# Designed miniproteins, single chains, part 41

Each design is a single chain, and the fold is of that chain. pLDDT is the mean over its residues in the fold that is shown.

## One batch from the design tools (miniprotein)

Design m1403
Fold by ESMFold2-Fast:
Structure m1403 (fold): chain A 75 residues (1-75)
Amino acid sequence: LKGIVNSFLDEHNRDNKTAYKFEESALNAVIEHLTPEYKGYPGVVKNDVEKLITYAENNGKKTITAEDVKAVLGV
């Protein structure tokens, strides 16, 4: 799961010439959210990563925190 989340983040950064990053706590929060419900389905992972990046863009942030994950995904 961590590899898949980071893969989508890297894809977005490469495609858009950006440098968004997850804090370790944020990455863990995303994985906790995804693991029990979705068993790591790629489409769901991509959708959640895109929502988090959009939130970061709208707030002028380059680093996504666990607080951001909770705000966007509802825990």
Scores: mean pLDDT 74

Design m1404
Fold by ESMFold2-Fast:
Structure m1404 (fold): chain A 75 residues (1-75)
Amino acid sequence: MTPEQLEAIGQAIIDAARKAGADEETLKEIEEAIRQAKDGAELMRNAVKIALEKSGPDVAGAVSQAAGEELGRLG
């Protein structure tokens, strides 16, 4: 997976989390997970975990859906 593809998945995750009501602290932790992720699956797992722990199941569900849609689009 290219850095550009990881950035696209990360942007979709951040946009979904923000729209679902995640606060700025949660969004910053997700941004750090995006920066440190080696592949899209790790990014999705880490972002969903952060969203679930910090914001709850609604945000985690939105993050999971957005990440899955973008991963499916990329291959």
Scores: mean pLDDT 82

Design m1405
Fold by ESMFold2-Fast:
Structure m1405 (fold): chain A 74 residues (1-74)
Amino acid sequence: KIDEILEEMVKEGYITEKEAEFLRKQIEDMKKAGIEITEEDVKKLKPLYDASRKHREYKTPIELEREQKLLEER
């Protein structure tokens, strides 16, 4: 489940607990808007969170994924 993946990411140091809470809210908002996000989608974001930690001030990897999903629906 997505929650288990997020907990694993926190345990491994990819994200903080606060970032995991933010991710859960973003995923819920995307699902409510009709954008499907899967466990596989979340797993592929792990290396991006680690690599982009210093550059997350502008947009987080989950926000970029949301934009990509919206583009695909058009």
Scores: mean pLDDT 67

Design m1406
Fold by ESMFold2-Fast:
Structure m1406 (fold): chain A 92 residues (1-92)
Amino acid sequence: DAAFAARLAEVQARLRTAALAARADGLSPEEVVAALEVAARQYRDRLLAAGVPEERAQAAADAILAAGRAAVAEAERMSRDEVAARVAAALG
């Protein structure tokens, strides 16, 4: 539904920002991806506990992990100053 899609988009945006912030703080791409995988599993488990069907919960977890991984890949093509500027813009 529209409410679920909007909530998922908010979670994806937060994970993108968190991934960029972690990279700006000097965590390796591997460390950030490992943390994103934990966050995605925890999100899936929370959705399952809330009664969301397995297929939908897994798709949502996959979507937020993909969003975070994309942000890590973007950061690898940017300077440290550009990553810091993106984080500052996202946080206001």
Scores: mean pLDDT 83

Design m1407
Fold by ESMFold2-Fast:
Structure m1407 (fold): chain A 94 residues (1-94)
Amino acid sequence: SELEAETLVALAIMQLSLVSLEAKRRGDEETAKEIEKVRDLVFEAYRSRDPEKLREAAEQARKLGEKLNERGYTDQAKIVERAAELLEEAADLL
């Protein structure tokens, strides 16, 4: 359902926002901006109601998760990977 898709997207956006806030707390403005760029892609993808754009946003979130893990944001990487899974589930519901 569209309501279920909206809920999953909202949860993914919340998770990305929390990870961005953690990067800012650590003084890592570059990492925070990269996370916010992926979050903006999620907003645009959902606004378009295009499942393929949500899947593209999920792929960008996975790549971001890998970068976060390499930078020592291990717990945050897991959160971003979960956000990617939620975005793929949302795409399947549209």
Scores: mean pLDDT 89

Design m1408
Fold by ESMFold2-Fast:
Structure m1408 (fold): chain A 73 residues (1-73)
Amino acid sequence: GEEERRAAAEALRAAGLPDSVVDTVRGLSLEALRLLLREAADPSKSVEEKAEEIHATTGVPKGTARRIISAIR
């Protein structure tokens, strides 16, 4: 929901990511945001595998996806 989207944006901002990255996440559909967060949090996959999947499913650039993956804890 809106709270989920807001919480994700605040967490990324608190982690020191640029406003451009935070705005990219805020601009995603709720479905795309959920896919992004689920993929980024998967501990069984490498950062590169997750970045490729996030790019393929959400359209987020791979470099931006890598930054988000490293910020999510």
Scores: mean pLDDT 79

Design m1409
Fold by ESMFold2-Fast:
Structure m1409 (fold): chain A 97 residues (1-97)
Amino acid sequence: MTAQAESAVSAPAAPGTTVTLSGTLTVPAELGDAIVSGVLMGRLAGSTRWTVAALTTSEKPVAAGETVTLTVTATVPADAAGPQEYRLVVVAQSLPA
């Protein structure tokens, strides 16, 4: 079983700038201990195409009922065709017992 939360889409960031997004998720009691991962999705401003820009994972399993905040930083490529928009998806996945 999984649980997830999504951040709002960021304001467009110019090529060569750094974007930092934070997402918060409370691990549902029914999941038990979980690994929490953050997936930073990026797109060209105005595009419908999302790609994975960065990944992060909690350093340790997060206990059921605990709230985790993950922060992910990405730098917009200097050669990007235009400003980039970002969205962070935070996912909790139950550990196999």
Scores: mean pLDDT 78

Design m1410
Fold by ESMFold2-Fast:
Structure m1410 (fold): chain A 80 residues (1-80)
Amino acid sequence: LYRPSPPLQELLRQAGFTAEELSFAEIFDGVVDWLARAGRIDPEDPSLFDVSGTLLGEIVGKDEVTRRELFETILSLSTP
């Protein structure tokens, strides 16, 4: 199980996750679901996410991320 960093934990709470420890799959799926509900997935390229103006955008310092960049960023913000 992974423990998300405090900023990532706050983002996950906005997505409806309240557990202190989660599997990496739950963390990643939670973030992706949150972005999907916000209409932030490019309909022509599902690998591109608009994170501008979000807590995640503030954490990564970018307005747009690929699915791979999102995976790597979430992994770096999570402690085993």
Scores: mean pLDDT 74

Design m1411
Fold by ESMFold2-Fast:
Structure m1411 (fold): chain A 77 residues (1-77)
Amino acid sequence: DELGLKLGREAVRDAREALELLKHATTATQYAAGRILAIGAGFNAKLALENSDSEEAKELAKEGIRLAEEAGVKVEI
């Protein structure tokens, strides 16, 4: 489950970074950067969930989805 774990870890990392960027955003460019990163994280989380057979990968995928949604991205599966 290498792909699921990789995508899940990347999704969690990127979603956390997006949340941090958005909390401190003061310009349109900063908001756009945080938003784009959050969207990418949501996609990686969805792909991780779809390609996950292990509980660890599924937990990472769910956390990535949760964090992306906190960043304002709606992730539907």
Scores: mean pLDDT 78

Design m1412
Fold by ESMFold2-Fast:
Structure m1412 (fold): chain A 88 residues (1-88)
Amino acid sequence: MEAGRRALEAILADPELAELLRRAQREGEAVYEEAVAAGKPEEGFREAARIVLEAYREIADRLASTDPEASAALRALVAAAEAELAAA
């Protein structure tokens, strides 16, 4: 829990990384809304989650040289979320 908050604070401190995350969240939201309209909310949720998690991976790669602790926390969060989605 604390590690995730620390990673988010590192992202928000970097305008480029913050915009990457916001763009992924907007894209995921649009995909989810389209899927709900098509009667496929579960499919939309999974695709939206995949888009956001892919953005977190890219952000973690970019943070690896400047904030390796935040990078490691993001990678752990992505791995846990992917495992949860695969089990659902």
Scores: mean pLDDT 80

Design m1413
Fold by ESMFold2-Fast:
Structure m1413 (fold): chain A 90 residues (1-90)
Amino acid sequence: KLEDGELRWKIEVDDDGNAKIVVYEYDKKNGKLIKLLEVPLPENFNADSFKALDKGVDEASKLKDKEEKLKAIEKGIEEAKKLSGEPVVT
């Protein structure tokens, strides 16, 4: 069962067909998941990317402050992006 302030993420597809990562926080008082943020899913995300994202969201779930939660989620997403492969810059 979800605890108050616990975070969950999933992949959603928008009306334009673009996949996105959505992160929710459980609101125990109202018994529902509240959307905290959404970001476009990078096209080259791999299994290690998803593991890094999951770890970041789990660490963020331990935090009490919404700003700290958002920063921890963003850090997890950035680590996931780094693992998705390096873009050819030359």
Scores: mean pLDDT 77

Design m1414
Fold by ESMFold2-Fast:
Structure m1414 (fold): chain A 72 residues (1-72)
Amino acid sequence: SEEIAQNFLEQLDETLEFLKKSKDKELIKQFFEQVVPLLEKLSTSSDPAIAEAAKKGLEKLKAFKKELEAKE
């Protein structure tokens, strides 16, 4: 459903802002190790709203990683 997809993307944005403020490299690494495989699995979901939200989440994580690498 669109509501679940929207709530997921909003929670992801809040989590990424929290991780950025924490500056905890180990926490960020653990988050990526857990969340990337989960989102890859969800991107193949039979629910197109969930699949698209997961793909958008993966793109957000990719952008976040590039931002961290550019800053350091």
Scores: mean pLDDT 80

Design m1415
Fold by ESMFold2-Fast:
Structure m1415 (fold): chain A 93 residues (1-93)
Amino acid sequence: MMEKLLKVEEEVIEKLEPKAKKAYEELAGDKEAQRKKVAELLREAIRETLENTEDEKYRKLLELRLKYLDAVEAGDEAAAQEYIDEAQKLWEE
């Protein structure tokens, strides 16, 4: 596995965690609003990372993650699974 990609993913997650915790506290008692807010924050973090990376493989993985989130939000389990399969295949090379 590419250690460089894992380290960048860890940095994205580390930056997202405090914002996600705050959203959970502010939207306490509304699970749908909590999930929606966390998904929006995750999408923004992925988009910002995409703008700042030139690694073609990592860019494709980030684009697939955005498509996956959109499919999950739409309830399209088949499309969500397709994007997971594509990401795994891309990672295997």
Scores: mean pLDDT 68

Design m1416
Fold by ESMFold2-Fast:
Structure m1416 (fold): chain A 76 residues (1-76)
Amino acid sequence: SLEDLLAKYERLLELAREKKASEEAIEAIERMTEVVREGIEKNIPMEEVSKRLTEIFRSLSPEDFEELVELAKEVN
């Protein structure tokens, strides 16, 4: 659900800040969290939320994306 995804991204953001991740990683996670939060608030369909998240991922360098993947492994 979007609520489960929001909780996961909020945990990811806390972890990123605790580990002093790059500003790029933190900003990306903040954008991801905001997209999911807006999706819940405005009842945006999951497919549209997924599309917006994909655009964020596509905007990242391979290095920034790899940092996000490593952080995400510790939240799961």
Scores: mean pLDDT 84

Design m1417
Fold by ESMFold2-Fast:
Structure m1417 (fold): chain A 90 residues (1-90)
Amino acid sequence: MENRKKILKEAEELEKKLNFKELLEKVRKLLEETPDEKVLEDALKIIEGKMTSEEALEKAIEYEKEGKPNEANLLRLAILMREYKEDLKE
């Protein structure tokens, strides 16, 4: 679906710029284990800077409390990807 493809594209671009081969693998695994499109939409909003890191962390904590560690980890990884993306904008 479109959100999964956009997240993978962002991960591929960061992997190439950072030579961080593990990033794409981690993102792919989390996407395979995260069927909830709402979580994917939120992850993409984080990567695009449309959601604050504070809000994203609160959502991740809520998912973890619900027994959804893959969803929580995807949101945390999205925060990390956004930080790398901002650092690479020069």
Scores: mean pLDDT 78

Design m1418
Fold by ESMFold2-Fast:
Structure m1418 (fold): chain A 102 residues (1-102)
Amino acid sequence: MDRAREVLERLDREVERTARLAGRATGQRQIDLSMALIAAASAKVSLQRLIELGKVTEEDILESESILYRVESVVYRIEGDEKLAKEYEEKSRELREQAKKL
């Protein structure tokens, strides 16, 4: 249960971060950051609702963490850290695969 709230808090911080970065970006970077913002915001709303209803599952947590790592990967790529971007994208993929096996 504490893990779901930790993921929710991290998603909230990424919503704020991607919104600020998207507002100052142009071209493809603005598109990528705006898509990351939408993904983070959607995951946040979904996870928050599941927490409120007492219906959070391990699958929901893994799916939310997968989205979180994908969003963080986009930010690292925009900042020029290709190594961290690739590591976080791979972590996102692994978490998605784990969620599907539940």
Scores: mean pLDDT 87

Design m1419
Fold by ESMFold2-Fast:
Structure m1419 (fold): chain A 113 residues (1-113)
Amino acid sequence: MEEIEERLRELLRRFLETHPEVARRFLERIFGPGAEKWSDEEQIEKLLEFFLSLLRWADKDRDGLISLDDALWALRSLGLPVSREELARRFPSGRMTPAEFLELLFELLVREF
């Protein structure tokens, strides 16, 4: 988890710097109105806690991998439009690593928000 935490913190800082409008809309959606007014460091820490919790939830089998069905539920719960067929084409093994899930998540956030 520490390795994923470090990578996630770096991804979040870059996300806030490169897509501030997307980050603001996402923060408002997840934490409610006013979250966009938090400092950059507060936003990073809150998002870090949120995504680490999401990753722990998605790894139901505790095998360090996320199933397509768990990824689908997590992404759809965030309001991100993705189909099972789209995920199956991208991940034909039926599973993804936490790092692959985060890369997909940020790609979809930038596309949809």
Scores: mean pLDDT 77

Design m1420
Fold by ESMFold2-Fast:
Structure m1420 (fold): chain A 72 residues (1-72)
Amino acid sequence: SLVERAKRAAEELAREAGLSEEEARAVGDGAGMVISTGASVEQAARYAQSLAPRLDFELAKRIIEEALRRAE
């Protein structure tokens, strides 16, 4: 599904950026939220931070944007 592709792309990008598995899953869930609910990337990045509080907001936002582009 598009949701699974977006989640996987976000997790791969997070690992490439040196983020933890917890942070990778958080940005994956954020990317999935954009597809499943129509939330903005900003809202998704904030949601990812609620799951992994040490995750940088701007980095989360960038990863989610790139993951969505790859999932298309």
Scores: mean pLDDT 88

Design m1421
Fold by ESMFold2-Fast:
Structure m1421 (fold): chain A 109 residues (1-109)
Amino acid sequence: REEAAEAAREGGERAGEEVARELEREGRPEAAEAARQAGREAGRALAELIRNHSPEEVGALVEAALGDAELGELARKAAEGDVEAARRLGERVGREMARKAAAATEARA
């Protein structure tokens, strides 16, 4: 579980950083910082869910929050200790949250 939790945290952080670098190349530094923070926060939230909830609970919570049954299944496997599923989960959720945060900064600018 701890290895899976760390893989999810790292996946979210990496996805946020990748989105941020793309935005920086586009000349959007405020959006890039929001994306980096959102990916990191998503990764930390997933790690906490994996550490403190049953696989069934983690799967159900992620599916409900994101409306995606495939992400729910990845989350269930991650909570069972599947490090690869945890990494993929972190990357997918982190990227989605990073892009949403970037879009929100444009709406406020």
Scores: mean pLDDT 83

Design m1422
Fold by ESMFold2-Fast:
Formats: structure tokens, C-alpha cells, sequence
Structure m1422 (fold): chain A 112 residues (1-112)
């Protein structure tokens, strides 16, 4: 059962990344909620922390996709939006590291 839950979590992570890149906020929110529910079913606090980091990472991908779309359409981007991203470069790197840890953690559960 835990291996099946871990497989579903990996699928939700992929679905979240695609929703983020496609600027589909409603699907991103839906998949994030499902991913968190699956993490709760696992009963693992470390896994829940990694899932929270991944959700933040997926929302950063969403913000990047939104910015790229606005630039491609020739629309102005507020300077505070650009400043916020630069100030969070270390956070972005940390979230990427946590995403790798989450993938390794889930793969380990699947192979047990």
C-alpha cells in the first residue's frame, strides 16, 4: 500500500509541474492538495516537510511561467516582482535540493 501511495505522489508531482508550466493555477492547487493528502496517509513528518517544500517549488515554477508569458506578450512586470525573485535565489536552490530528496525518498519506498 505505501508503495502505491508513493507512486501516486510521483504522478501528482509530475502533474503539478505540468500545471505550473502551463499557468493552470486551478489544477496546480488541486494536485497540491491531493499530494498533501497522500503524504498525510503515509504518516511521515519528514515526508510531509519535503512535500511542503515541493509545493513551494511548484508555485515558484508557476510564477516563472507567468512572468515569461507576460514578457512574451509585451506586458510590463512590476519591479517588486523581479526584486522578490532575486531575494529568494537561495530559497529556490534549497527547494530544488528538497525536491531531489523527495524523489529519492519516494523511490526508496517504492523499492521496499
Amino acid sequence: NKAEIAKEMLEKMKEMEEAAKNVDREKLEEYAAKLMKLAEEMGDEELKKLVNSYIQYAYMLYADAVRKRWLEEGKEIHESFLEGRKANEELEKKLEEDTKKLLEYLEKIINE
Scores: mean pLDDT 80

Design m1423
Fold by ESMFold2-Fast:
Structure m1423 (fold): chain A 108 residues (1-108)
Amino acid sequence: GAEELLRAVEKAIAGITKEEAEHIERIREEVQKRREEIEAEIRRELERAEAEGIVPSELDYAKAAIMARLLGLEEVAELFEERMSPELREAAREAAERIEKAIKEALE
């Protein structure tokens, strides 16, 4: 559930290094240069998977939403969030904020 997601994130970010934070920022910058293309591709893949009856778990949607927010893909973050419970959506948003803070602190 939501608490398990937040605990997993706390554990993951506790050891984040400056090198890892710099790598994430580089990925974000490259993704932002191709944002519209990447968002269109993710939407197409999601629609294809759903048409084939492949439905990810709410936790898979939560992980995808967190990644999308970290990479500045607002459209796809909202797309994934619509497929979650309100409680898990709140947890995913909090998780993304905690990760972003950890990245900023690691870059200092």
Scores: mean pLDDT 84

Design m1424
Fold by ESMFold2-Fast:
Structure m1424 (fold): chain A 90 residues (1-90)
Amino acid sequence: SAAQEQIEAELAKFGERVKKELPEAAADVEAVMNELRAGVRKAKTKDEFLAVIEEFAKRGQEIIKKYMNKKLSKMFNDLLLSLQRILASL
């Protein structure tokens, strides 16, 4: 779907930015993004998409706490806002 393509585009941009700016977090971030990708592929309703995004937000906060990096926190919050806008267009 168009929403799945938009989500993947946002994840790809975020992943590349993390690799460039905080490479030590890249593997943990990729693992959590892959969990989101799997959830998005299974989601059939807007409520199921919301639940998947909420789990992604929770898992992302665990990584933010691990690295204690303000730039990573900002990049992750910017990504969450983009994902929420995509969901709002459904």
Scores: mean pLDDT 85

Design m1425
Fold by ESMFold2-Fast:
Structure m1425 (fold): chain A 83 residues (1-83)
Amino acid sequence: SMEEELIAEIRRLLREGRERARELIAQGKYDEAGEVLRETYERIRELAEQLPGAIGLVGLKETEEGIREIEEAIRNGEVPPIG
């Protein structure tokens, strides 16, 4: 179904965004990692707007939490967890 395809695409974008952010973090590029996750959030938002109900909201919330974790680690001078 279109819904299953959208959910699969959201999961793919989250995985790829996290992987790219992880690589940037390993290089000490925390701001660039935050930018990658923000771009991922925007793409997920576009897809989530096509999903009725809670499914789209869950995807957006999880991506936002990942961005917040990186931003918080940068603010505290800590290395965010890779995993």
Scores: mean pLDDT 69

Design m1426
Fold by ESMFold2-Fast:
Formats: structure tokens, sequence, C-alpha cells
Structure m1426 (fold): chain A 59 residues (1-59)
């Protein structure tokens, strides 16, 4: 199953963005399940930056 961010990264045609998106999503899900709020915030900030890059590349 693909997240919206993974789909965006794939549309951008950048395999590095796709790989990074998957890694960050997995880490964020794990941190969220563990209740690690600080880690979730850090990973969310990284995902936001990656999302901005993906949006720029598809447009």
Amino acid sequence: MKSALEILAEKAGDPELVERARELEDQMNAASAAGDRTKVQELRAELDRLGDEAIERVK
C-alpha cells in the first residue's frame, strides 16, 4: 500500500525521494506506535520537506 507522499514521489520520477518517503513513513509509524512524540515531530518535519521537494518536481 502506498501513502500519498510515496505516490507523489513516484510521479516526480525520483527513486531517491520514493525510498526516503518509505523510510520516513516506516520510522514515523514505529515512533507513533511507541508513543515517542519527539521522534514523530522530527520525522514529520523531514516528511514535510520531502513533500515540498516532490511537489516542486511534479509541477
Scores: mean pLDDT 74

Design m1427
Fold by ESMFold2-Fast:
Structure m1427 (fold): chain A 86 residues (1-86)
Amino acid sequence: DELKKKIEEVVFDSIVKLAKELGFSEEEAKRIAEVIIKSQLTKSEPSEEDAKLLAEFEKRAEANPELVEKALEELKEKVEKVVEEA
């Protein structure tokens, strides 16, 4: 379904943006987004290296609740637009 793909893209972009704001590189931010989406969709267990990256992401997110709130609000707006266009 095209709608599902668009929602996955919006979620991916939102995670990448948040991770970059938390000080991760473009490569690390994209990897974090890929791992989160894959684990949610396929129930795949992350590698030890990916698990460490996710733990650091979660730690920095908890330390910066204002950035997380902003990212969630932007994600909500983007998801609402995708659903409205469907």
Scores: mean pLDDT 80

Design m1428
Fold by ESMFold2-Fast:
Structure m1428 (fold): chain A 70 residues (1-70)
Amino acid sequence: MLKVDMEKAKEIAKSLGIELSDEQIERLVKALLADPNISLARLGRLTGKSPSQVSKFIKALREAGLLPEP
């Protein structure tokens, strides 16, 4: 079972003005790890967020070391 620092991930989302639940963050991380080339539009549908919001959040998570590099 993949574990991300959910508290830190939520804090990053909040700092970016993006509201995400633990379930939405877990869904996004699982989708990215299953398919690193998954479209931002598909990730947006999984989380209920725009592609631009998803892109910004993923970049912030990678820069913080919470997601592996591709």
Scores: mean pLDDT 75

Design m1429
Fold by ESMFold2-Fast:
Structure m1429 (fold): chain A 102 residues (1-102)
Amino acid sequence: MIEKFKEFLDYILKRLEDYAKSLPDPEKQAQYLKLIEEFRKKVEEALKNMEKDPRKAALDIVNAATEFAEKLVELDPSLKELAERIKNQVFIAALALISELK
Protein backbone atom coordinates (compact mmCIF):
# COMPACT_ATOMS: atom_id res chain seq x y z
CA MET A 1 0.00 0.00 0.00
CA ILE A 2 1.36 3.43 -1.01
CA GLU A 3 0.66 5.04 2.41
CA LYS A 4 2.54 2.28 4.28
CA PHE A 5 5.44 2.54 1.83
CA LYS A 6 5.61 6.31 2.44
CA GLU A 7 5.52 5.76 6.23
CA PHE A 8 8.34 3.20 5.91
CA LEU A 9 10.49 5.61 3.85
CA ASP A 10 9.78 8.54 6.18
CA TYR A 11 10.84 6.40 9.16
CA ILE A 12 14.15 5.39 7.52
CA LEU A 13 14.92 8.86 6.15
CA LYS A 14 14.09 10.56 9.49
CA ARG A 15 16.69 8.37 11.23
CA LEU A 16 19.28 9.17 8.55
CA GLU A 17 18.47 12.90 8.85
CA ASP A 18 18.95 12.71 12.64
CA TYR A 19 22.33 11.01 12.09
CA ALA A 20 23.36 13.66 9.53
CA LYS A 21 22.41 16.49 11.93
CA SER A 22 24.64 14.90 14.62
CA LEU A 23 27.74 15.19 12.39
CA PRO A 24 30.25 17.92 13.42
CA ASP A 25 31.17 18.70 9.77
CA PRO A 26 28.62 21.15 8.26
CA GLU A 27 29.69 20.29 4.69
CA LYS A 28 29.15 16.55 5.20
CA GLN A 29 25.86 17.27 7.01
CA ALA A 30 24.68 19.26 3.98
CA GLN A 31 25.78 16.47 1.58
CA TYR A 32 23.85 13.81 3.56
CA LEU A 33 20.72 15.96 3.80
CA LYS A 34 20.85 16.73 0.06
CA LEU A 35 21.24 13.03 -0.78
CA ILE A 36 18.28 12.11 1.46
CA GLU A 37 16.10 14.84 -0.13
CA GLU A 38 17.05 13.76 -3.69
CA PHE A 39 16.11 10.15 -2.86
CA ARG A 40 12.77 11.24 -1.34
CA LYS A 41 11.93 13.35 -4.42
CA LYS A 42 12.78 10.53 -6.86
CA VAL A 43 10.57 8.08 -4.95
CA GLU A 44 7.68 10.60 -4.75
CA GLU A 45 7.91 11.19 -8.53
CA ALA A 46 7.89 7.41 -9.17
CA LEU A 47 4.84 6.96 -6.90
CA LYS A 48 2.92 9.57 -8.95
CA ASN A 49 3.27 7.24 -11.98
CA MET A 50 2.26 4.07 -10.08
CA GLU A 51 -1.33 4.00 -11.44
CA LYS A 52 -0.25 4.64 -15.07
CA ASP A 53 2.85 2.42 -15.19
CA PRO A 54 3.45 0.29 -12.06
CA ARG A 55 6.43 -1.52 -13.64
CA LYS A 56 8.24 1.71 -14.52
CA ALA A 57 7.40 3.23 -11.12
CA ALA A 58 8.86 0.20 -9.30
CA LEU A 59 11.98 0.22 -11.49
CA ASP A 60 12.44 3.95 -10.81
CA ILE A 61 12.12 3.30 -7.04
CA VAL A 62 14.65 0.43 -7.22
CA ASN A 63 17.08 2.55 -9.26
CA ALA A 64 16.67 5.48 -6.82
CA ALA A 65 17.40 3.18 -3.85
CA THR A 66 20.48 1.72 -5.58
CA GLU A 67 21.85 5.19 -6.42
CA PHE A 68 21.12 6.42 -2.88
CA ALA A 69 22.92 3.42 -1.32
CA GLU A 70 25.97 3.87 -3.59
CA LYS A 71 26.24 7.61 -2.87
CA LEU A 72 25.75 7.06 0.87
CA VAL A 73 28.69 4.61 0.92
CA GLU A 74 30.81 7.11 -1.08
CA LEU A 75 30.15 9.74 1.61
CA ASP A 76 30.69 7.31 4.51
CA PRO A 77 32.09 3.79 3.92
CA SER A 78 31.18 2.83 7.52
CA LEU A 79 27.50 2.95 6.44
CA LYS A 80 27.98 0.19 3.81
CA GLU A 81 25.96 -2.41 5.75
CA LEU A 82 23.20 0.10 6.60
CA ALA A 83 23.03 1.26 2.95
CA GLU A 84 22.70 -2.36 1.72
CA ARG A 85 19.92 -3.05 4.25
CA ILE A 86 18.01 0.11 3.24
CA LYS A 87 18.35 -0.83 -0.46
CA ASN A 88 17.09 -4.39 0.16
CA GLN A 89 14.18 -3.21 2.36
CA VAL A 90 13.10 -0.66 -0.29
CA PHE A 91 13.28 -3.40 -2.99
CA ILE A 92 11.02 -5.69 -0.91
CA ALA A 93 8.59 -2.82 -0.19
CA ALA A 94 8.44 -1.85 -3.89
CA LEU A 95 7.70 -5.47 -4.90
CA ALA A 96 4.95 -5.70 -2.26
CA LEU A 97 3.46 -2.41 -3.51
CA ILE A 98 3.21 -3.72 -7.12
CA SER A 99 1.69 -7.03 -5.93
CA GLU A 100 -1.09 -5.23 -4.00
CA LEU A 101 -1.95 -2.91 -6.93
CA LYS A 102 -2.63 -5.88 -9.25
Scores: mean pLDDT 78

Design m1430
Fold by ESMFold2-Fast:
Structure m1430 (fold): chain A 94 residues (1-94)
Amino acid sequence: ALEEARRLLEEAARRLEEARRAGDADTAIQVGKETLRRLEELGRRHPEHAELLGRAAAGMRVFLDEAERETDPRAAAGILLLAVRTILAELREL
């Protein structure tokens, strides 16, 4: 579960960095939504990590809402990249 979540977040970070460089907010938002959905699925499949993965998903949801309100495509992608990197760092400390 945690290793799968770390791999998911590492891949999301790469895709978000590319979207940020390209100024592609639509791709960044899609990556964020996919990452949120997969974190929620991992929490359902692994009840022993549900609290941790639920907090990660809740954090991702907040940053998705911020990114969707952001008018600058690079800033929107940057918000999601920061969120993913923050969650990944927390999971790596476990």
Scores: mean pLDDT 85

Design m1431
Fold by ESMFold2-Fast:
Structure m1431 (fold): chain A 86 residues (1-86)
Amino acid sequence: DVAKPLTEEEKEERRKRLPAVLEADVAAARAAGDAELEKQIYLSAVLLLEDLENGILSSEEREAILAKNTLSLEELRKRFEELLKK
């Protein structure tokens, strides 16, 4: 399907549900001992929340963030928590 912008209600619903979905995925990654997967889950959540806060990131902006990601798992968790509180 052709991508369309999210409404404010859709953004709020995704933001509200994201922690519960993320907890399940993170628990599975931890059980598997896959620290890189856990990091990628948090990175994806941060990028999604930044899209919701600032509008849709361009493909170039997402690619630059992914390519230049030097943040540790702990820094990604902190960023995720900061974005959820706003």
Scores: mean pLDDT 66

Design m1432
Fold by ESMFold2-Fast:
Structure m1432 (fold): chain A 88 residues (1-88)
Amino acid sequence: REERVRQARELVEEALREARRKANDPYNMLSGMYAGFAKQLEEALRLLEEGRPDEAARRLQEIVDTYGSVDVLKKQVELVEEALRLLT
């Protein structure tokens, strides 16, 4: 369980790094969407760090449900789906 939680955290951190990079690009018209996505990933990561993997999994499912159809986030959502699979 602890190994899968560690792997899930690493996947969420990777998705968050890419989302923050895009959110901080002043020429990106989608920066607001990336900022919202990043904020939700930060909340899921906080829950994992607090030892609350079931709540983190629920948050990650909400992220997949909200952003799963957004083409520009496909790579980042795939990382979130893999993290969710490790936690469930």
Scores: mean pLDDT 81

Design m1433
Fold by ESMFold2-Fast:
Structure m1433 (fold): chain A 114 residues (1-114)
Amino acid sequence: SAELISKLREYYEKILELAKQLWTHVRQGNLSQAISLAEQMLSIIQEMIDLLRQENADPKVIKQLETAKELVQQIIDLLREMPAKPSTVQLTTISLLLAGVLFEVENVIRLVES
């Protein structure tokens, strides 16, 4: 429905803003704040999963969000192990994982629209 798509787009915009803030804090070495932002992203993705289950969405769509949750968990785990001065490889890995989260969430919206 148009209402469901509108709600999913609201969640995507929130995740996008959290991802931007997380990246800024990681670059500044504020790892505690970055972890908190990633935990907020997990909460929003779970709300999206719960909404899609309530709307009886295709299991393949829910699986894309489960993948997004796994990627956010990898970000949290990496941030917990990260030194105060992260390596270029560690920063690149966080950036790629964040891009993967956004890609999976955006794909969910496309699948619901089709």
Scores: mean pLDDT 89

Design m1434
Fold by ESMFold2-Fast:
Structure m1434 (fold): chain A 65 residues (1-65)
Amino acid sequence: SMMEEEAKKLLEEAKELIEKIEDEVIRQIGLHDLEHVEKMIEEGKYEEAVEKLKKMIKSIKRILE
C-alpha cells in the first residue's frame, strides 16, 4: 500500500539520521523509539508509524544542526 511504502521510506531516513547522532545517550533513545515504530509497521499500523516517524525526523534534524 502507499502508506506502507511511505512508512518504510521514512523508517530508513530516520535510521540514517539517528546514526549521525554523536551523543550516545540521545542516539540510544532514538534507537529505542525506532524499535517501537518498527513494531507498529509489523502490526500494520502504517498511518501511526508515518506520523511518529515524521515527528522523529523533525526532532533529529534539530539535534543535528
Scores: mean pLDDT 86

Design m1435
Fold by ESMFold2-Fast:
Structure m1435 (fold): chain A 88 residues (1-88)
Amino acid sequence: SEAAQRVIEALRELLGKYLPHLLEDLSALRQDPRFQAVREEAEKLAKTLPDDPDAIIQALRDAVEGKVDPRTLYAALLKFLELAPDAR
């Protein structure tokens, strides 16, 4: 879908610029102990994120540019994977 493609392109650009080490394996990020420790809070937060690619892009940018909050970053990534399952 167009929305899923926008999220994929924006996430690729954002991660390529700010978190290039995470581009190689998104599943490795999900297995990272830092994100596992906040999984429940991240999953709860992800459910509050809109199915709007622009809002997801904004959430990812805020997490990277302001404070590296693993809950917010993980929640945005969970929402991204929900909208773009083929990116798993």
Scores: mean pLDDT 61

